Designed miniproteins, single chains, continued (2). Designs and how they scored, part 49

Each design is a single chain, and the fold is of that chain. pLDDT is the mean over its residues in the fold that is shown.

## One batch from the design tools (miniprotein)

Design m5685
Fold by ESMFold2-Fast:
Structure m5685 (fold): chain A 82 residues (1-82)
Amino acid sequence: TYDPKEDEEAYEKLVSLVGEEEAKKIYEIAKKYQKETEELGAIAAQNPGKLSAEDKEKIAKLKEIYSKYFKEAEEKVKAEEA
């Protein structure tokens, strides 16, 4: 579920973790995929059994890319703090 407040918080967290320049790059990538993911997600929520296998795979791939970038940034900061 998309939450605008969480989106702002996520961006600020990225800035604190990787710095402003890297956060901008990650956020730009995330925004590029976010719109497509939201559109497909809305369709899936209304008609989950009517999506093609290809559409479902595309949604999963986009979510993985977005999540991976954020998770990798967090792990990097934790490693530096340890």
Scores: mean pLDDT 61

Design m5686
Fold by ESMFold2-Fast:
Structure m5686 (fold): chain A 68 residues (1-68)
Amino acid sequence: GDAEQQAKGQAAADEAERAAIRAINRGDYSTAVAALEKGAKEAEAAGDLAGAQGLRRGISQVREAGGL
């Protein structure tokens, strides 16, 4: 893919992970899932399918940890 699209997708993934970590540290697993879902959609829209897959994998782990 386009390097600019990959960079944009990666930036969205990084921000989503930081937001999710902040939410998990507060015990707010629902907000962490929402942050990762938003990041996955943004990464996918940018053409970063690998980044989107990583975030979706993170959603599953957060749901399991939070009992969602």
Scores: mean pLDDT 81

Design m5687
Fold by ESMFold2-Fast:
Structure m5687 (fold): chain A 100 residues (1-100)
Amino acid sequence: SRLVAKQVATAISIVGAIVDARLARERGEMSEEVAREVEELLREALEHAVEFMRTGDEEALRRAIEALEEAARVAEPVSPEVAEQARAAAELAREVLEEL
């Protein structure tokens, strides 16, 4: 199913954003405080996306989108790349929500 493929792609995209945030922290592009906040928001988004895949609960998917948008907002001033990855994941999640 195309919808299942998009759900999996959303989860993979969030994992990619977590990896990019860790690399940005390792390169000194993010303070430890900002990196911790971004990583926590991305982990929350992943947890909600996985909950949606398990349960079909649209509210979990909406919470994932909200966490991704907040991660992008926090990351934007220090890592536009991490912010862009978080926004891309949010866009995939919105496409899933629109096809429900």
Scores: mean pLDDT 87

Design m5688
Fold by ESMFold2-Fast:
Structure m5688 (fold): chain A 75 residues (1-75)
Amino acid sequence: SLLEELRKRAEEAYANLTPEEQQELLRELHLELVPLAREAIEKDPSLTPEEKEEGLALLEAFEEHGLSYSEIQAL
């Protein structure tokens, strides 16, 4: 599948970074993508209020606790 191939390529690119570069990249992605993902979840009419709360809680965990890349992939 396209998503599986993109995921594998992203993992390879990420693995080629130093730990410091990996942390910086994840921080930048959180700052740029979390607000966009939050807005998308809040505006999605197909999601129940409970599903929206769960999605927003995951984004809050990204901001507060810094989920690892492997934990993100498990979602």
Scores: mean pLDDT 67

Design m5689
Fold by ESMFold2-Fast:
Structure m5689 (fold): chain A 64 residues (1-64)
Amino acid sequence: SEQLLQQANHVQLQIEVLEGMKRMQQWVAQRYNVPQDELNRRLAQLDRQIAELRAKLAQLQSQI
């Protein structure tokens, strides 16, 4: 349906935004010498959100 396609496109955009935030966190960590374990904690939160959105995207795509 049109509504499911729009929801899938919105979820895809959210994934792309979070991937960009991961790249930003890596850049900041490199520039400011953030410890690897601290960087890993910051990225873990984003990775969890991305994983949840990818699962939602897969579910939506299965209904299109």
Scores: mean pLDDT 87

Design m5690
Fold by ESMFold2-Fast:
Structure m5690 (fold): chain A 70 residues (1-70)
Amino acid sequence: QALLDELIDTSVKILSLAVQLVATRNELRRAKASGDDEKAAELQKQIDVLERELTEYSERSDRLAREIAA
């Protein structure tokens, strides 16, 4: 059960990160359109962090799914 619980928690985290990433990318697009270079730079840093975290959780989800399937 612990592996299934961890997979569920990981999946929820992935969805949360994906939603944040989409929202932050939309904010970046608006900042660039308005010429707010400072805000655009901060949003790009946030996107880089979110993309890294999403990759890490995706890899974790893949490992958990393989362990459950085995």
Scores: mean pLDDT 85

Design m5691
Fold by ESMFold2-Fast:
Structure m5691 (fold): chain A 79 residues (1-79)
Amino acid sequence: GLKSEIEQLIKEAKEKGDAVLESAANLLLQLLESKESGGDPFDLEVLEGLLNISVALLKLVGQDKSAQKINELHQKLNE
């Protein structure tokens, strides 16, 4: 499921020492868990903003494939 894909991405990022990808994947996990628990709309907006910043940072450091993967998982979360 989506949660397992995100958790696997966190593990892979940690093993590679990719702190930006690990942070982005952890934010995506928090967003998933917050949506599942009926989280506050303001908190969800903050998590979305932080995720967007993390994706921009991945692109800035040339990790376009990692940025694409985070965006794909984020789109699945909103389906």
Scores: mean pLDDT 84

Design m5692
Fold by ESMFold2-Fast:
Structure m5692 (fold): chain A 69 residues (1-69)
Amino acid sequence: SLEEQRAAEHRAAADRLRTGLENAQSIGDKEVAEAAAKDPALAEAVRAFYQSQIDTLKAGADAEERAAA
């Protein structure tokens, strides 16, 4: 049905956002570690940047999962 198609589309969107979240966490950890080796103040700024991206991706995934229900 069209409702099942819409639910599947929202689940697919949630899966893509969850993949983005995992990638952002992995890249963020690496970038923070690299920044910390050079400048601890830069590491805090980089951490804050990636945390903001992670929060946005998580909120988006949660919204898509709710829309799929």
Scores: mean pLDDT 87

Design m5693
Fold by ESMFold2-Fast:
Structure m5693 (fold): chain A 82 residues (1-82)
Amino acid sequence: ELSEEQEEESYELRFEAYDIDGDGVVTKEELRASYESLGAHYSDEDIDALMARYDKDKDGVITLEEFKEFLKEERDKRRAER
């Protein structure tokens, strides 16, 4: 139902929720803490798998740009299937 621009804005809002320190990057610890705050305790292996999906540059953190690129690619794959 959201336009591509509205989806991008929703990605930024989700990133802000993960970026607990507000420093513009999401670490593995911040990602874990964000999920724990939602009542979902993931294992280290689950969090590592999530980090691997987002962190394409393998620099150990997720930037807003990496997060948006990942979600845009997932959106484009969903659209290509329809």
Scores: mean pLDDT 69

Design m5694
Fold by ESMFold2-Fast:
Structure m5694 (fold): chain A 98 residues (1-98)
Amino acid sequence: REEELRRAAERLLEAVERARELVRQGVKDPEKMEEYLREAARLVIDTATEVERVVPEEARSIRDVAQAALDNIDKNISIGLALLLAAMSDMEVLARLL
C-alpha cells in the first residue's frame, strides 16, 4: 500500500510536469495551442485513470475536470485552459498528500 501510494504520487508529479511543459509550448505557439492543450488534457485523464485504483474518488474528480477541459478546448480555449490548469493543480496537491 505504501509503495502503491508512492508510485501514484511519482506518476502524478511526472504527469503535472509534462502537462505544464505542453501548456507552456501551446502558449508560445498560438497556431498549435489546441493540439498542445488536448495532449496535456489527455495526459491528465490517462494518469488519473491509472491511479484510480489507488485513490478512486480524487482520481475520478481530476479526470472529470480534465475531460471538461478537453471538451471545451474546441469551443472556448480560455475555458479549456482554465479547467486544465485546475485539474493539474488538483493533481499536484493530491501527489503531495500521498
Scores: mean pLDDT 87

Design m5695
Fold by ESMFold2-Fast:
Structure m5695 (fold): chain A 98 residues (1-98)
Amino acid sequence: NEELEKARKHLEEAKKAWEEGDVEAALKHLEEALRHLERAYESLDKSKLSLSELIALELQLIAAKWSVERFKEKPTDFNFEEAVTELESLADTLESLV
């Protein structure tokens, strides 16, 4: 899945930017990773998912969006690691469904 590959690439670039102290680049790459994950979600054949699986996936997407917004408002190590964790978790869930 091209969108998932692009999301994972942006997550790696976000980690590099954060290690280098480039907060703006780290945020930009987290936002790009989220955008690619949203595109993967939109393209998913949801007709084969149970209602509980759909609800769980929607909640993961909301959590990922919130974690990136939280990092944007307060760029700390904790908020960065939380955003990376939520985005990686969402990517893993979407990859299991493709």
Scores: mean pLDDT 89

Design m5696
Fold by ESMFold2-Fast:
Structure m5696 (fold): chain A 90 residues (1-90)
Amino acid sequence: MDEELIERARELVEQLFEAYRAGDFERMEEIARKLEELVKEGVVIRFATDAEGRPIGPFIVPRSEFDKLSDEEQNALLREKAAELRAAAA
């Protein structure tokens, strides 16, 4: 179940980035609403930014796994994933 939610979130985030790059703000709003429903279903979605402030790669994980981490561990994981995404994009 959680794997299907993560896959849907990943697909929607890819579509969100495509709409963002195209300047299609109406489509972005529609996709964002769908992502909000998936977050309610139990996924955590976070975005990194590149050196220019552009959104890159999502980090998507089941809420149950993320909530096991302390606030410090969550922040450390997000920083690590953001660094990995920036390195991969460079």
Scores: mean pLDDT 74

Design m5697
Fold by ESMFold2-Fast:
Structure m5697 (fold): chain A 84 residues (1-84)
Amino acid sequence: DEQLEQEVLQLAEKGDELLAQFLEAIKAGDLDKARELLEQMKTIADQVKQIADQSDNPLVKQTAQQFDNAVDKAEKLLAEAEAK
């Protein structure tokens, strides 16, 4: 479904922007902003996953997996920053 592919690409673009903002927040020591951005990233990851469950397109499924991995890495970075 071309519409589902376009939706996944649009969500991936939003997620990449949120990840960039999250990394800058971590670097600046703004942990409150980093938590808010991570919550938004998790919401997008869940949306991509729901679309991927409806699609047999391997690119859509790979995008969902990459997003889950990005969220996992972001959670680990935030936990490490909070431990300081």
Scores: mean pLDDT 83

Design m5698
Fold by ESMFold2-Fast:
Structure m5698 (fold): chain A 88 residues (1-88)
Amino acid sequence: SLEEEIAKAMIIMGLSVIILSLKKGKLDVEEAIKLLERAKKLVEEEISDEELKKKIIEKLDKAIKALEENDTESAIKYLEEARKLLAE
């Protein structure tokens, strides 16, 4: 649907901003986790493909865990993987 296509584009843009902000050290861990929890809710609500949804949420969960462990490099990797899945 158009709504799902718009949602995917918005999530991709949001993840891109988070990735860039983390790379620049402009986004603290607590705010990054909050934004990723919001992204997870959007994925749950807007993505109709259950397999794709599960894969994206798994990547977002891994990114959140990496941020909680202060592993920003791994978090960025998982977010880039989530973004790639959304663009397929």
Scores: mean pLDDT 88

Design m5699
Fold by ESMFold2-Fast:
Structure m5699 (fold): chain A 70 residues (1-70)
Amino acid sequence: DKEEFLKRLEEGLDDFGVPEEWKKELLELAKKLLESKSFEEVGEEVALKFVDWMDENNLTKDEVKELAKK
């Protein structure tokens, strides 16, 4: 279920303390990608977008790897 996936993604981003503006951008990206891609592929593309934000906030890439596995 796309809504369930998006809900869990939103909860994960909230747990990481991602700002609301970035969270909305990542959720919109995921929503668009879910129209034609698998959950795994969407997770990977969202994770790549999230890496840029993590680098800007001096976070490690290990959290992105864990997020992508969910």
Scores: mean pLDDT 69

Design m5700
Fold by ESMFold2-Fast:
Structure m5700 (fold): chain A 112 residues (1-112)
Amino acid sequence: MEDIEEAVRAIDADKYDEAVQLFKRAAEKYGPGAAFFFRLAQKVLEDEYEKYPAIAKTVAYTFLAVAKLMLLGAPPEVAIDILEATLNNPSAELPEKLRKYLEEGIEEVRRL
């Protein structure tokens, strides 16, 4: 899980190109469920960061937290609760594409 901590540090330092490469590497190392969330975090930064940097960071952190929970063998309900908390945050106007990625994440967890 060093890859997750390294990716979080890269996002915190605004090194988004480095974070994207770390997500690609992590997706290649880990099982399908966690790999799916690393790919979602990558897409969020590639597609939405320039237009919505603050909310794109928040959604990417959410997907990294879910990937970590899956690697730790946490119950699916915990991952769903975190995804729904980000999706339903009344303080943040979610762009449609980020909302769609969060909904895709919830559906992926439900398939487990």
Scores: mean pLDDT 79

Design m5701
Fold by ESMFold2-Fast:
Parts: C-alpha cells; structure tokens; sequence
Structure m5701 (fold): chain A 95 residues (1-95)
C-alpha cells in the first residue's frame, strides 16, 4: 500500500536519526564533551518532532490508527533521547 510505504519510510527516517544521534553522542561522551552531546540530542529531538508532525498531519487524514501508531513510536524514541539527555546533564553538573 502507498500509505504503508509512506509510514515505513518515515519510520526509517526517525530510526536513522536516532541511530546516528546515539553514535555521535557516544563519540562526544568518550571525549568528555557532555555539552556537545546534549546539543546533538536536542537537535535530533527537534528533527524527529518535525518529521512526526508532518507524518501525523498526513496520516491522520487517511488512517487515524496508523497516525496514532506513528506518534506512539516517535514518542518512544523521544523519551529515550530525553533520558540520555538528563543523564548527561547530571554528569555535566558533577564535573
């Protein structure tokens, strides 16, 4: 289905951003650059939010259930990034 292909494409875009963000965060943490790691997470969250808004706006008109599934998936990734950001902020305050 073209709608399912759109959904899968947008999921893959979020997965790519998430994975690349985790890899870059790990690199910066290894360098003790906690401020840079937090910045990378905030930029990734903004990009994921933008993709989510566009995808949900499109999907909700055609398949509200698919839109809800997309939002749930995206919120899961954003939640994981926020947990990492909070951990990094705590380390920055202890340094």
Amino acid sequence: SPLEEYYEEKIREIEKIYKETLDKVQELVDQKDYQGAIQVIEEAKEEIDKITKEAVDYLSKLDPGLAENFRHYSNGKLGQLDLIRRSLQQQLQQS
Scores: mean pLDDT 90

Design m5702
Fold by ESMFold2-Fast:
Structure m5702 (fold): chain A 94 residues (1-94)
Amino acid sequence: MKDTMISAIVLTQRVIERLGRRHDALDDSRRAIGLLSGLETAINNDDIKSVGKLLNELLRLADESPVPDLSSVLRGTVDTLHRLLKEGGIEVEL
């Protein structure tokens, strides 16, 4: 499970970086990548409180972003990670 979540985060970072370059969204892209890196660290440290906090911060960024593709990718990643956590017996409030 942990390896699958980390792989999803790494792939999302690569997609977000490309979207930031294709759209005028470099600041949102950098913020998203920073949050995703923090999320990877929290998952590796089994810090469930930080995982929940960072997932909610990614959702807020998705809601605030004017770039639909970036918002969709962030929401999709949060949904995937939330589902994987729940399958592992961990429930976080979004």
Scores: mean pLDDT 83

Design m5703
Fold by ESMFold2-Fast:
Formats: C-alpha cells, sequence, structure tokens
Structure m5703 (fold): chain A 73 residues (1-73)
C-alpha cells in the first residue's frame, strides 16, 4: 500500500474521532482541548516517521488545523 493511502486513512480516523467527540462534548471546552492535544502528538509522530516536509504529513497537519478552526468557531 502507498504511504499516502495509510496517511489518508489515519487522517479520516482523526476527523471522525474529532467530530464524534465534538458532538458529545461540544459544551466542554476543556475536553475538546485535550482531544486536540492528543491529535497534535499523533501529527508529531507522523512527522518523525515520514518527514516534516512529506506531502502526506502536511495533509494531516491541514486536517488538524481544520478541526481546531471548527472548535474555535
Amino acid sequence: LSREQVIAQVAAEIRMVGEEFTIEHSDDPAEIERALREMREVLEEMKAKFGEDDPAVKRLEERLREMEERVRA
């Protein structure tokens, strides 16, 4: 399997978890902040594994930023 396919699957899982978590805990900013922190750790691991300039890693970073924007809006 290609590296991009694996990263796309991981990014989709992160998005699904974030959406489900936001629905259940939309009224608790502290819990949302913890979820975002955990997702940032996953991103750092992906950067270490594939490289910070890898397109797939940057796409994952975009997903995290989109989720942060959603919870702040």
Scores: mean pLDDT 64

Design m5704
Fold by ESMFold2-Fast:
Structure m5704 (fold): chain A 62 residues (1-62)
Amino acid sequence: MSLEESLALARELLANKSAVPSPVAKSIGLTLRAVGDVVDENLAKRKQGGEFEKARVPLIEG
């Protein structure tokens, strides 16, 4: 993704900050962190030979 797209998304979230309750903003942040962790884990498994791991555990579900 380009820097411009990330900046646009950030500005949109910031503009909506006054309309969105604090708890909702926190939940979104937590979800994004969880997604990032799953992606990183998937990449690590592929690097070690994910074809073997795919035979035991589905990567998409965990």
Scores: mean pLDDT 56

Design m5705
Fold by ESMFold2-Fast:
Order: sequence, then structure tokens, then C-alpha cells
Structure m5705 (fold): chain A 80 residues (1-80)
Amino acid sequence: GDPAVSRALAEGLRARFPGLREEDVADLGRHLPDVSAEEALSLGLALAFEPDAEAVVARLREWGLPEAAVATVERALRRT
């Protein structure tokens, strides 16, 4: 995947989850088709507006992302 997309996703999510790293969302970034770094930052910020980690996970599933990618992010959110 594009490291810039993973970096931007993590940057947005850090508004709510400051312990997230680029590597924690790398699998997620690989499954987002034709997403720019700017779009990925906006998506991360939208996820950061969810009330908790469970709501973030629910939103990712609603987007149709693979369960393995969602599970990786869920573990990172619970670690933080």
C-alpha cells in the first residue's frame, strides 16, 4: 500500500486515539481504492469523531473493509 495513505489515516485518527501508528492502519489503507493522502486524512478525522473504538470498528465494517484489516485496527485501538 501507499505509506502516505496509511500515514494520513493514522494522523486523522490520532485526534481521538493518540497512540495509533501508521503500521496499525497499513492493511486498512491497502483496501481503500484510489484514495489520496488528503482523502485518507479526512476519513481518519471522520473516524476520530466516533464516540469510541467500537463505533470506529462498526464504521469500518459498514465501509465493506475485510474483517482481517478491521481486526488489526481494533487491536491497535484497544492497545491505546
Scores: mean pLDDT 78

Design m5706
Fold by ESMFold2-Fast:
Structure m5706 (fold): chain A 65 residues (1-65)
Amino acid sequence: SAAAEEALRRAEEAARALEAGDREKALQYMHQGERWATLAAAQGDVEAATEAGRLLAEVAKRLGV
């Protein structure tokens, strides 16, 4: 779904921001990704939402949140 694609894109952007040392931007993208993943799951795209959630969890772990 488009929502799942956006969730994955935001998770990737969060990871890149974190690698660049921009923790505030990484946290912003992570929260955006979580919102898109929730929407994807609500629309029935549970498997893609779960995959996005796994990437977002990895970003959260690296951020220490």
Scores: mean pLDDT 85

Design m5707
Fold by ESMFold2-Fast:
Structure m5707 (fold): chain A 56 residues (1-56)
Amino acid sequence: SFEEEVTKLYLALLSSSDEEMEQMRDELMKQGLVGEDASRTTVAHMAAVVEAQKRQ
């Protein structure tokens, strides 16, 4: 399911390095999906949602 895919991606992305997390934040900011002050959990969750949508 979409929710299962989001959860699996979220946990994987949350384990990303600080550098990878910053790159994800920058990409999501360019799309207007997160702010510059977005937490790791917010960035990982939003990235997981975007990726899961592409796979569904």
Scores: mean pLDDT 83

Design m5708
Fold by ESMFold2-Fast:
Structure m5708 (fold): chain A 84 residues (1-84)
Amino acid sequence: SKKELIEQIRKLLKAGDIGGVVKLLVDKAIEKGSTVTQIFSTMVGSISPSTLAEWLGTTVAQAQAIRDYILGKTTPEEAAAKLA
């Protein structure tokens, strides 16, 4: 479910595995087609970076980087650089 995926992302972020978060999102998008991407795009697009940061357990800057990546505004490399 979407809640399970979000919880997996939170666990990876708390472990400091930001690359794992990006990989998990890509893998789930492939596995579930565009549906997972649409859910994340909608959720991320509707949530302020501050709220997303609290929700994911990351900084506001990292939340913005994740958001921009999910929305197709950045490459994985650009997102990873901003998450460092």
Scores: mean pLDDT 64

Design m5709
Fold by ESMFold2-Fast:
Formats: structure tokens, sequence, C-alpha cells
Structure m5709 (fold): chain A 99 residues (1-99)
């Protein structure tokens, strides 16, 4: 199950980076990441689902905060940092599952 969670996190992170590169808004990026999660959620066991649900909720909350930034460059940088933070937190939680 940890391998499926890793695959899902990698796909979510890729979608976020692709969205940033395309110039999508933070909320549009969050919507794409959420769509991937909803599509693949059933592939995870309950423990993996709980971890991914928590990570997605945090990502959505941060994307909403970033969407309030008026300066486009600052908004883009903060969205990149949000994606990096989601990746780091996901890896930490995945490591805890593998032990």
Amino acid sequence: SSSKLRELLDEMVKAAHDGIKQGLSPLEIAARVTAIWNKRRAELDPEGQAIADALLAEFQAQARKVSEIEDPLRRQIMMQLTTIAMTAEGLVRLRALER
C-alpha cells in the first residue's frame, strides 16, 4: 500500500508543477490535484487514504491562502513553495508507514 501512496503523491506533485508551468491559478492547481486524488483514492487502504486526505486538505488550505496574494510573481513563488512543502511532508509520512 505504501507504493500506491508514493505513486499517487508523485502524480499529484507532477500535476501541481505542470499547473504552475501552465500559469494556472492556485485554486485551479488545487482542483487538478483534487481530481487525481478522487480518481485514485480507492487504490489505497484506509491508512493511506487518511494520510493522503490530510495532505490534500493542507495543500488546499495553502493554495487558498496563496490565491489571496495580489502580486503574480509572489503568488507563483509561494505556490512553488507550497508544492515543495507538500512533497516533503508526503515523504515524511510515507517513511513513517514503511517502518
Scores: mean pLDDT 84

Design m5710
Fold by ESMFold2-Fast:
Structure m5710 (fold): chain A 56 residues (1-56)
Amino acid sequence: SLGEAVLRFLEAARELFGSVEGLTDEQIRKAAEKAGLTDEQREAVLAYLRAHGALP
């Protein structure tokens, strides 16, 4: 589900970089890879987080 993908992404980002704030495109890709997201899941998660003000 999208919610599960979002949670996995946030956990991966915190584990790798300590925060989800100020992530570069490269760091976003690394967090998505660690979370086991497909390209489609990554796009959906990023769209969701941006719509809710969690990412720029």
Scores: mean pLDDT 81

Design m5711
Fold by ESMFold2-Fast:
Structure m5711 (fold): chain A 83 residues (1-83)
Amino acid sequence: LEESFAERREEDYRQGEELHKKSLEYIKQGNLVKGSSLLTASSLLYSVSGRNDKALEAMGEYYKEEGDEEKAKKLYELAEKLK
């Protein structure tokens, strides 16, 4: 049962950080498909936690792993603007 918005946001942020770290481990192991999927999931959790800057940073890493450095750069710039 949801007790407070602050507690929920903190939990979602923590889960986002866990998925973000796990995504990087899969990428390092050569599993780019699973790594990219986890980065996308991490971005969603950051967004629902109110950290849209972190969500955009995670999406930037996703596109960087896909080789789209220009799109990654634009997402990082948008993340900075939201801070």
Scores: mean pLDDT 77

Design m5712
Fold by ESMFold2-Fast:
Structure m5712 (fold): chain A 80 residues (1-80)
Amino acid sequence: MKSLEEILEEYKKKLKKILEESIKNNWSPDELANKINEALNEFAKELDEAKLSAEEKKKAREQIFKLLNELEDELEKYRK
């Protein structure tokens, strides 16, 4: 079973790759949102399977959402 840290690192890398591919392939905002939501759904399932406490799950989600905000800010700079 993956540790919380392994799950976080895996999904941080996956989200960065999604953003990179969205820039490279000129994805629409809807296409990008769909790919991010898919990754977030997989992340939620991995957290549930890891049998983590509610507090650990909350902290993990907060870290992922902070990363998403940072990546969205970077995407906005590229588009402008």
Scores: mean pLDDT 78

Design m5713
Fold by ESMFold2-Fast:
Structure m5713 (fold): chain A 60 residues (1-60)
Amino acid sequence: MVDMSDEEKQELTRTVSQIGRYIEQGKLEEAQRILDEAVKRFSPGVQQILRENYDFLLEQ
């Protein structure tokens, strides 16, 4: 993806993985906290991708 630095892409991947793990464990409050903190660190476009991934993981 051209719109992200390698560092931002790695951070996004780690953040999504961590959120997914908490959701899988039923720790929805912890997952939401990680999402809220991570959103502050990313550009608006990446924030949208992160939120879409969060919603997708909740559907699993």
Scores: mean pLDDT 75

Design m5714
Fold by ESMFold2-Fast:
Structure m5714 (fold): chain A 64 residues (1-64)
Amino acid sequence: SSMDEEILEKIIELIREEAPWLVPVADTIVGNPSLTPRQQAERLLQIAQVFDPEVAKRIQEIIE
């Protein structure tokens, strides 16, 4: 849905601004054509939960 795409865009912007060291892994997830925007957002949350719990909380706030 367009909402899932908007959520993903906000997550990518947050990672770019607050966790630029995660950008290479985020690019790999977003570049995977087998994943929907919702699945890409979920993968980014899972990665952030492991590597940066503070950024993960902010991603979770975007997802609601």
Scores: mean pLDDT 84

Design m5715
Fold by ESMFold2-Fast:
Structure m5715 (fold): chain A 56 residues (1-56)
Amino acid sequence: MRQAIVGVVDTKGNLLGIEKFESAEQLAEKYGISKATAQERFDDPNPNSNPIVVDV
């Protein structure tokens, strides 16, 4: 099963961490984003491209 490495940043663009996900649906559920948006992040192998923005 393929794993994606996704970068997580705050609203100011600071890198908070990197998380591994087994599916785009898991990523979408965790961060409350659309499945389409999650699939784009999941398919991008670069964790610094299109990171998930969270409010902290």
Scores: mean pLDDT 68

Design m5716
Fold by ESMFold2-Fast:
Structure m5716 (fold): chain A 79 residues (1-79)
Amino acid sequence: SSSNAQQSIEYAKQSVRYAREGDMEKAKEYLKKGKELLEKAPDSLGSLSYLATAADELGDEKLKKELEQKLADVSVRKG
């Protein structure tokens, strides 16, 4: 759904902002919220891309690689 995808992107953006401000607790909270919405819109290229960037900013290399792999898989399927 577009609303879940849009909200997931907004949570990913908030996660990045808090991480850059040094508020790692809020950064992790918003990343978690974005991931929960991604489960309802798993094929959202925008959500996958922004959440991968947020994972990178938080140093979550495992999550970053997982999201980048999902982004690649969805891109191949839709291209």
Scores: mean pLDDT 86

Design m5717
Fold by ESMFold2-Fast:
Structure m5717 (fold): chain A 86 residues (1-86)
Amino acid sequence: SPAQDVIRELEQRQGHFHLMITAAQAVAEQRGREDDVKELDRVKEDYSTRMLELAKNIDKLSPAEAEKKAAEIETEAMKKVIEIES
């Protein structure tokens, strides 16, 4: 179904994000930046919470609206990662 296709896309997006943030955490650990590791954990938790909320409301959204919201969540999370790495 279209809803199941969107859910699968959201799961794939989450997987890619988790790989990226894990790499960012590894770099922060190598640099001895423990506060950055903790902030990246918070970004990961916030991202996962927002994506879960989106998935719970998937039946209330068109596929286009769901994709737009997922992109907004990813953009906000990536902005925070860049700020932490700076």
Scores: mean pLDDT 85

Design m5718
Fold by ESMFold2-Fast:
Structure m5718 (fold): chain A 68 residues (1-68)
Amino acid sequence: SDEERREQIDRIVDEAIAATKDPKDREQLRFMRERTRDAPASQQGQALADLLHTLGMDEHAERIREVL
């Protein structure tokens, strides 16, 4: 479901935020999540996966794509 998918995305993003040493990268992840909150879970997930890939967090990006 969209709700279950969003919960999985939130969990992966929270793990990425916790793993990130750079405060700016953490801020970008939080901002993107909030900016896309009203979008469908698939669209939010794609945006967050693309951002995670850009930040070099490929494992977290891949995990989000797996739940899309």
Scores: mean pLDDT 87

Design m5719
Fold by ESMFold2-Fast:
Structure m5719 (fold): chain A 67 residues (1-67)
Amino acid sequence: SKEERLKELEKRLEKAKTIEEVQQIARELGRLLKEVRGKDEEIEKRIRELMSRLGDKEIELQQKERQ
């Protein structure tokens, strides 16, 4: 289900250690958002919240990678 996909992406983000992993999650979230946009407001809201958290993690990992 779409909710199960979202929960899997949340778990992947928590475990992500590289920028490439975060970018892969971002692509999957973008695809899921396109599928649910205008069809499931609750899932859409949760996706946007996760995208915000993903952005924060990407910044953190970029700083660590570049030192």
Scores: mean pLDDT 79

Design m5720
Fold by ESMFold2-Fast:
Structure m5720 (fold): chain A 70 residues (1-70)
Amino acid sequence: MAEELKKKIEEAAKKAKEAIEAKDSVAFLNYMTELGEVRKEAEEKGDEETAKYGEELSKELEQFKQEVLA
């Protein structure tokens, strides 16, 4: 398990959620981009569990954005 990559995913997701709550679309996009980059790195390193975890968090964040900013 890539502990550093998982921590980066969790931190980016937390910041993206805070950006949604603050209605900061630019910050949200930046943190979603960071989350995507860490997911890609995890996938390239063969850490499929961490990459999948990041994908699930991305879907949850998009859903939360639709509920808060809809």
Scores: mean pLDDT 79

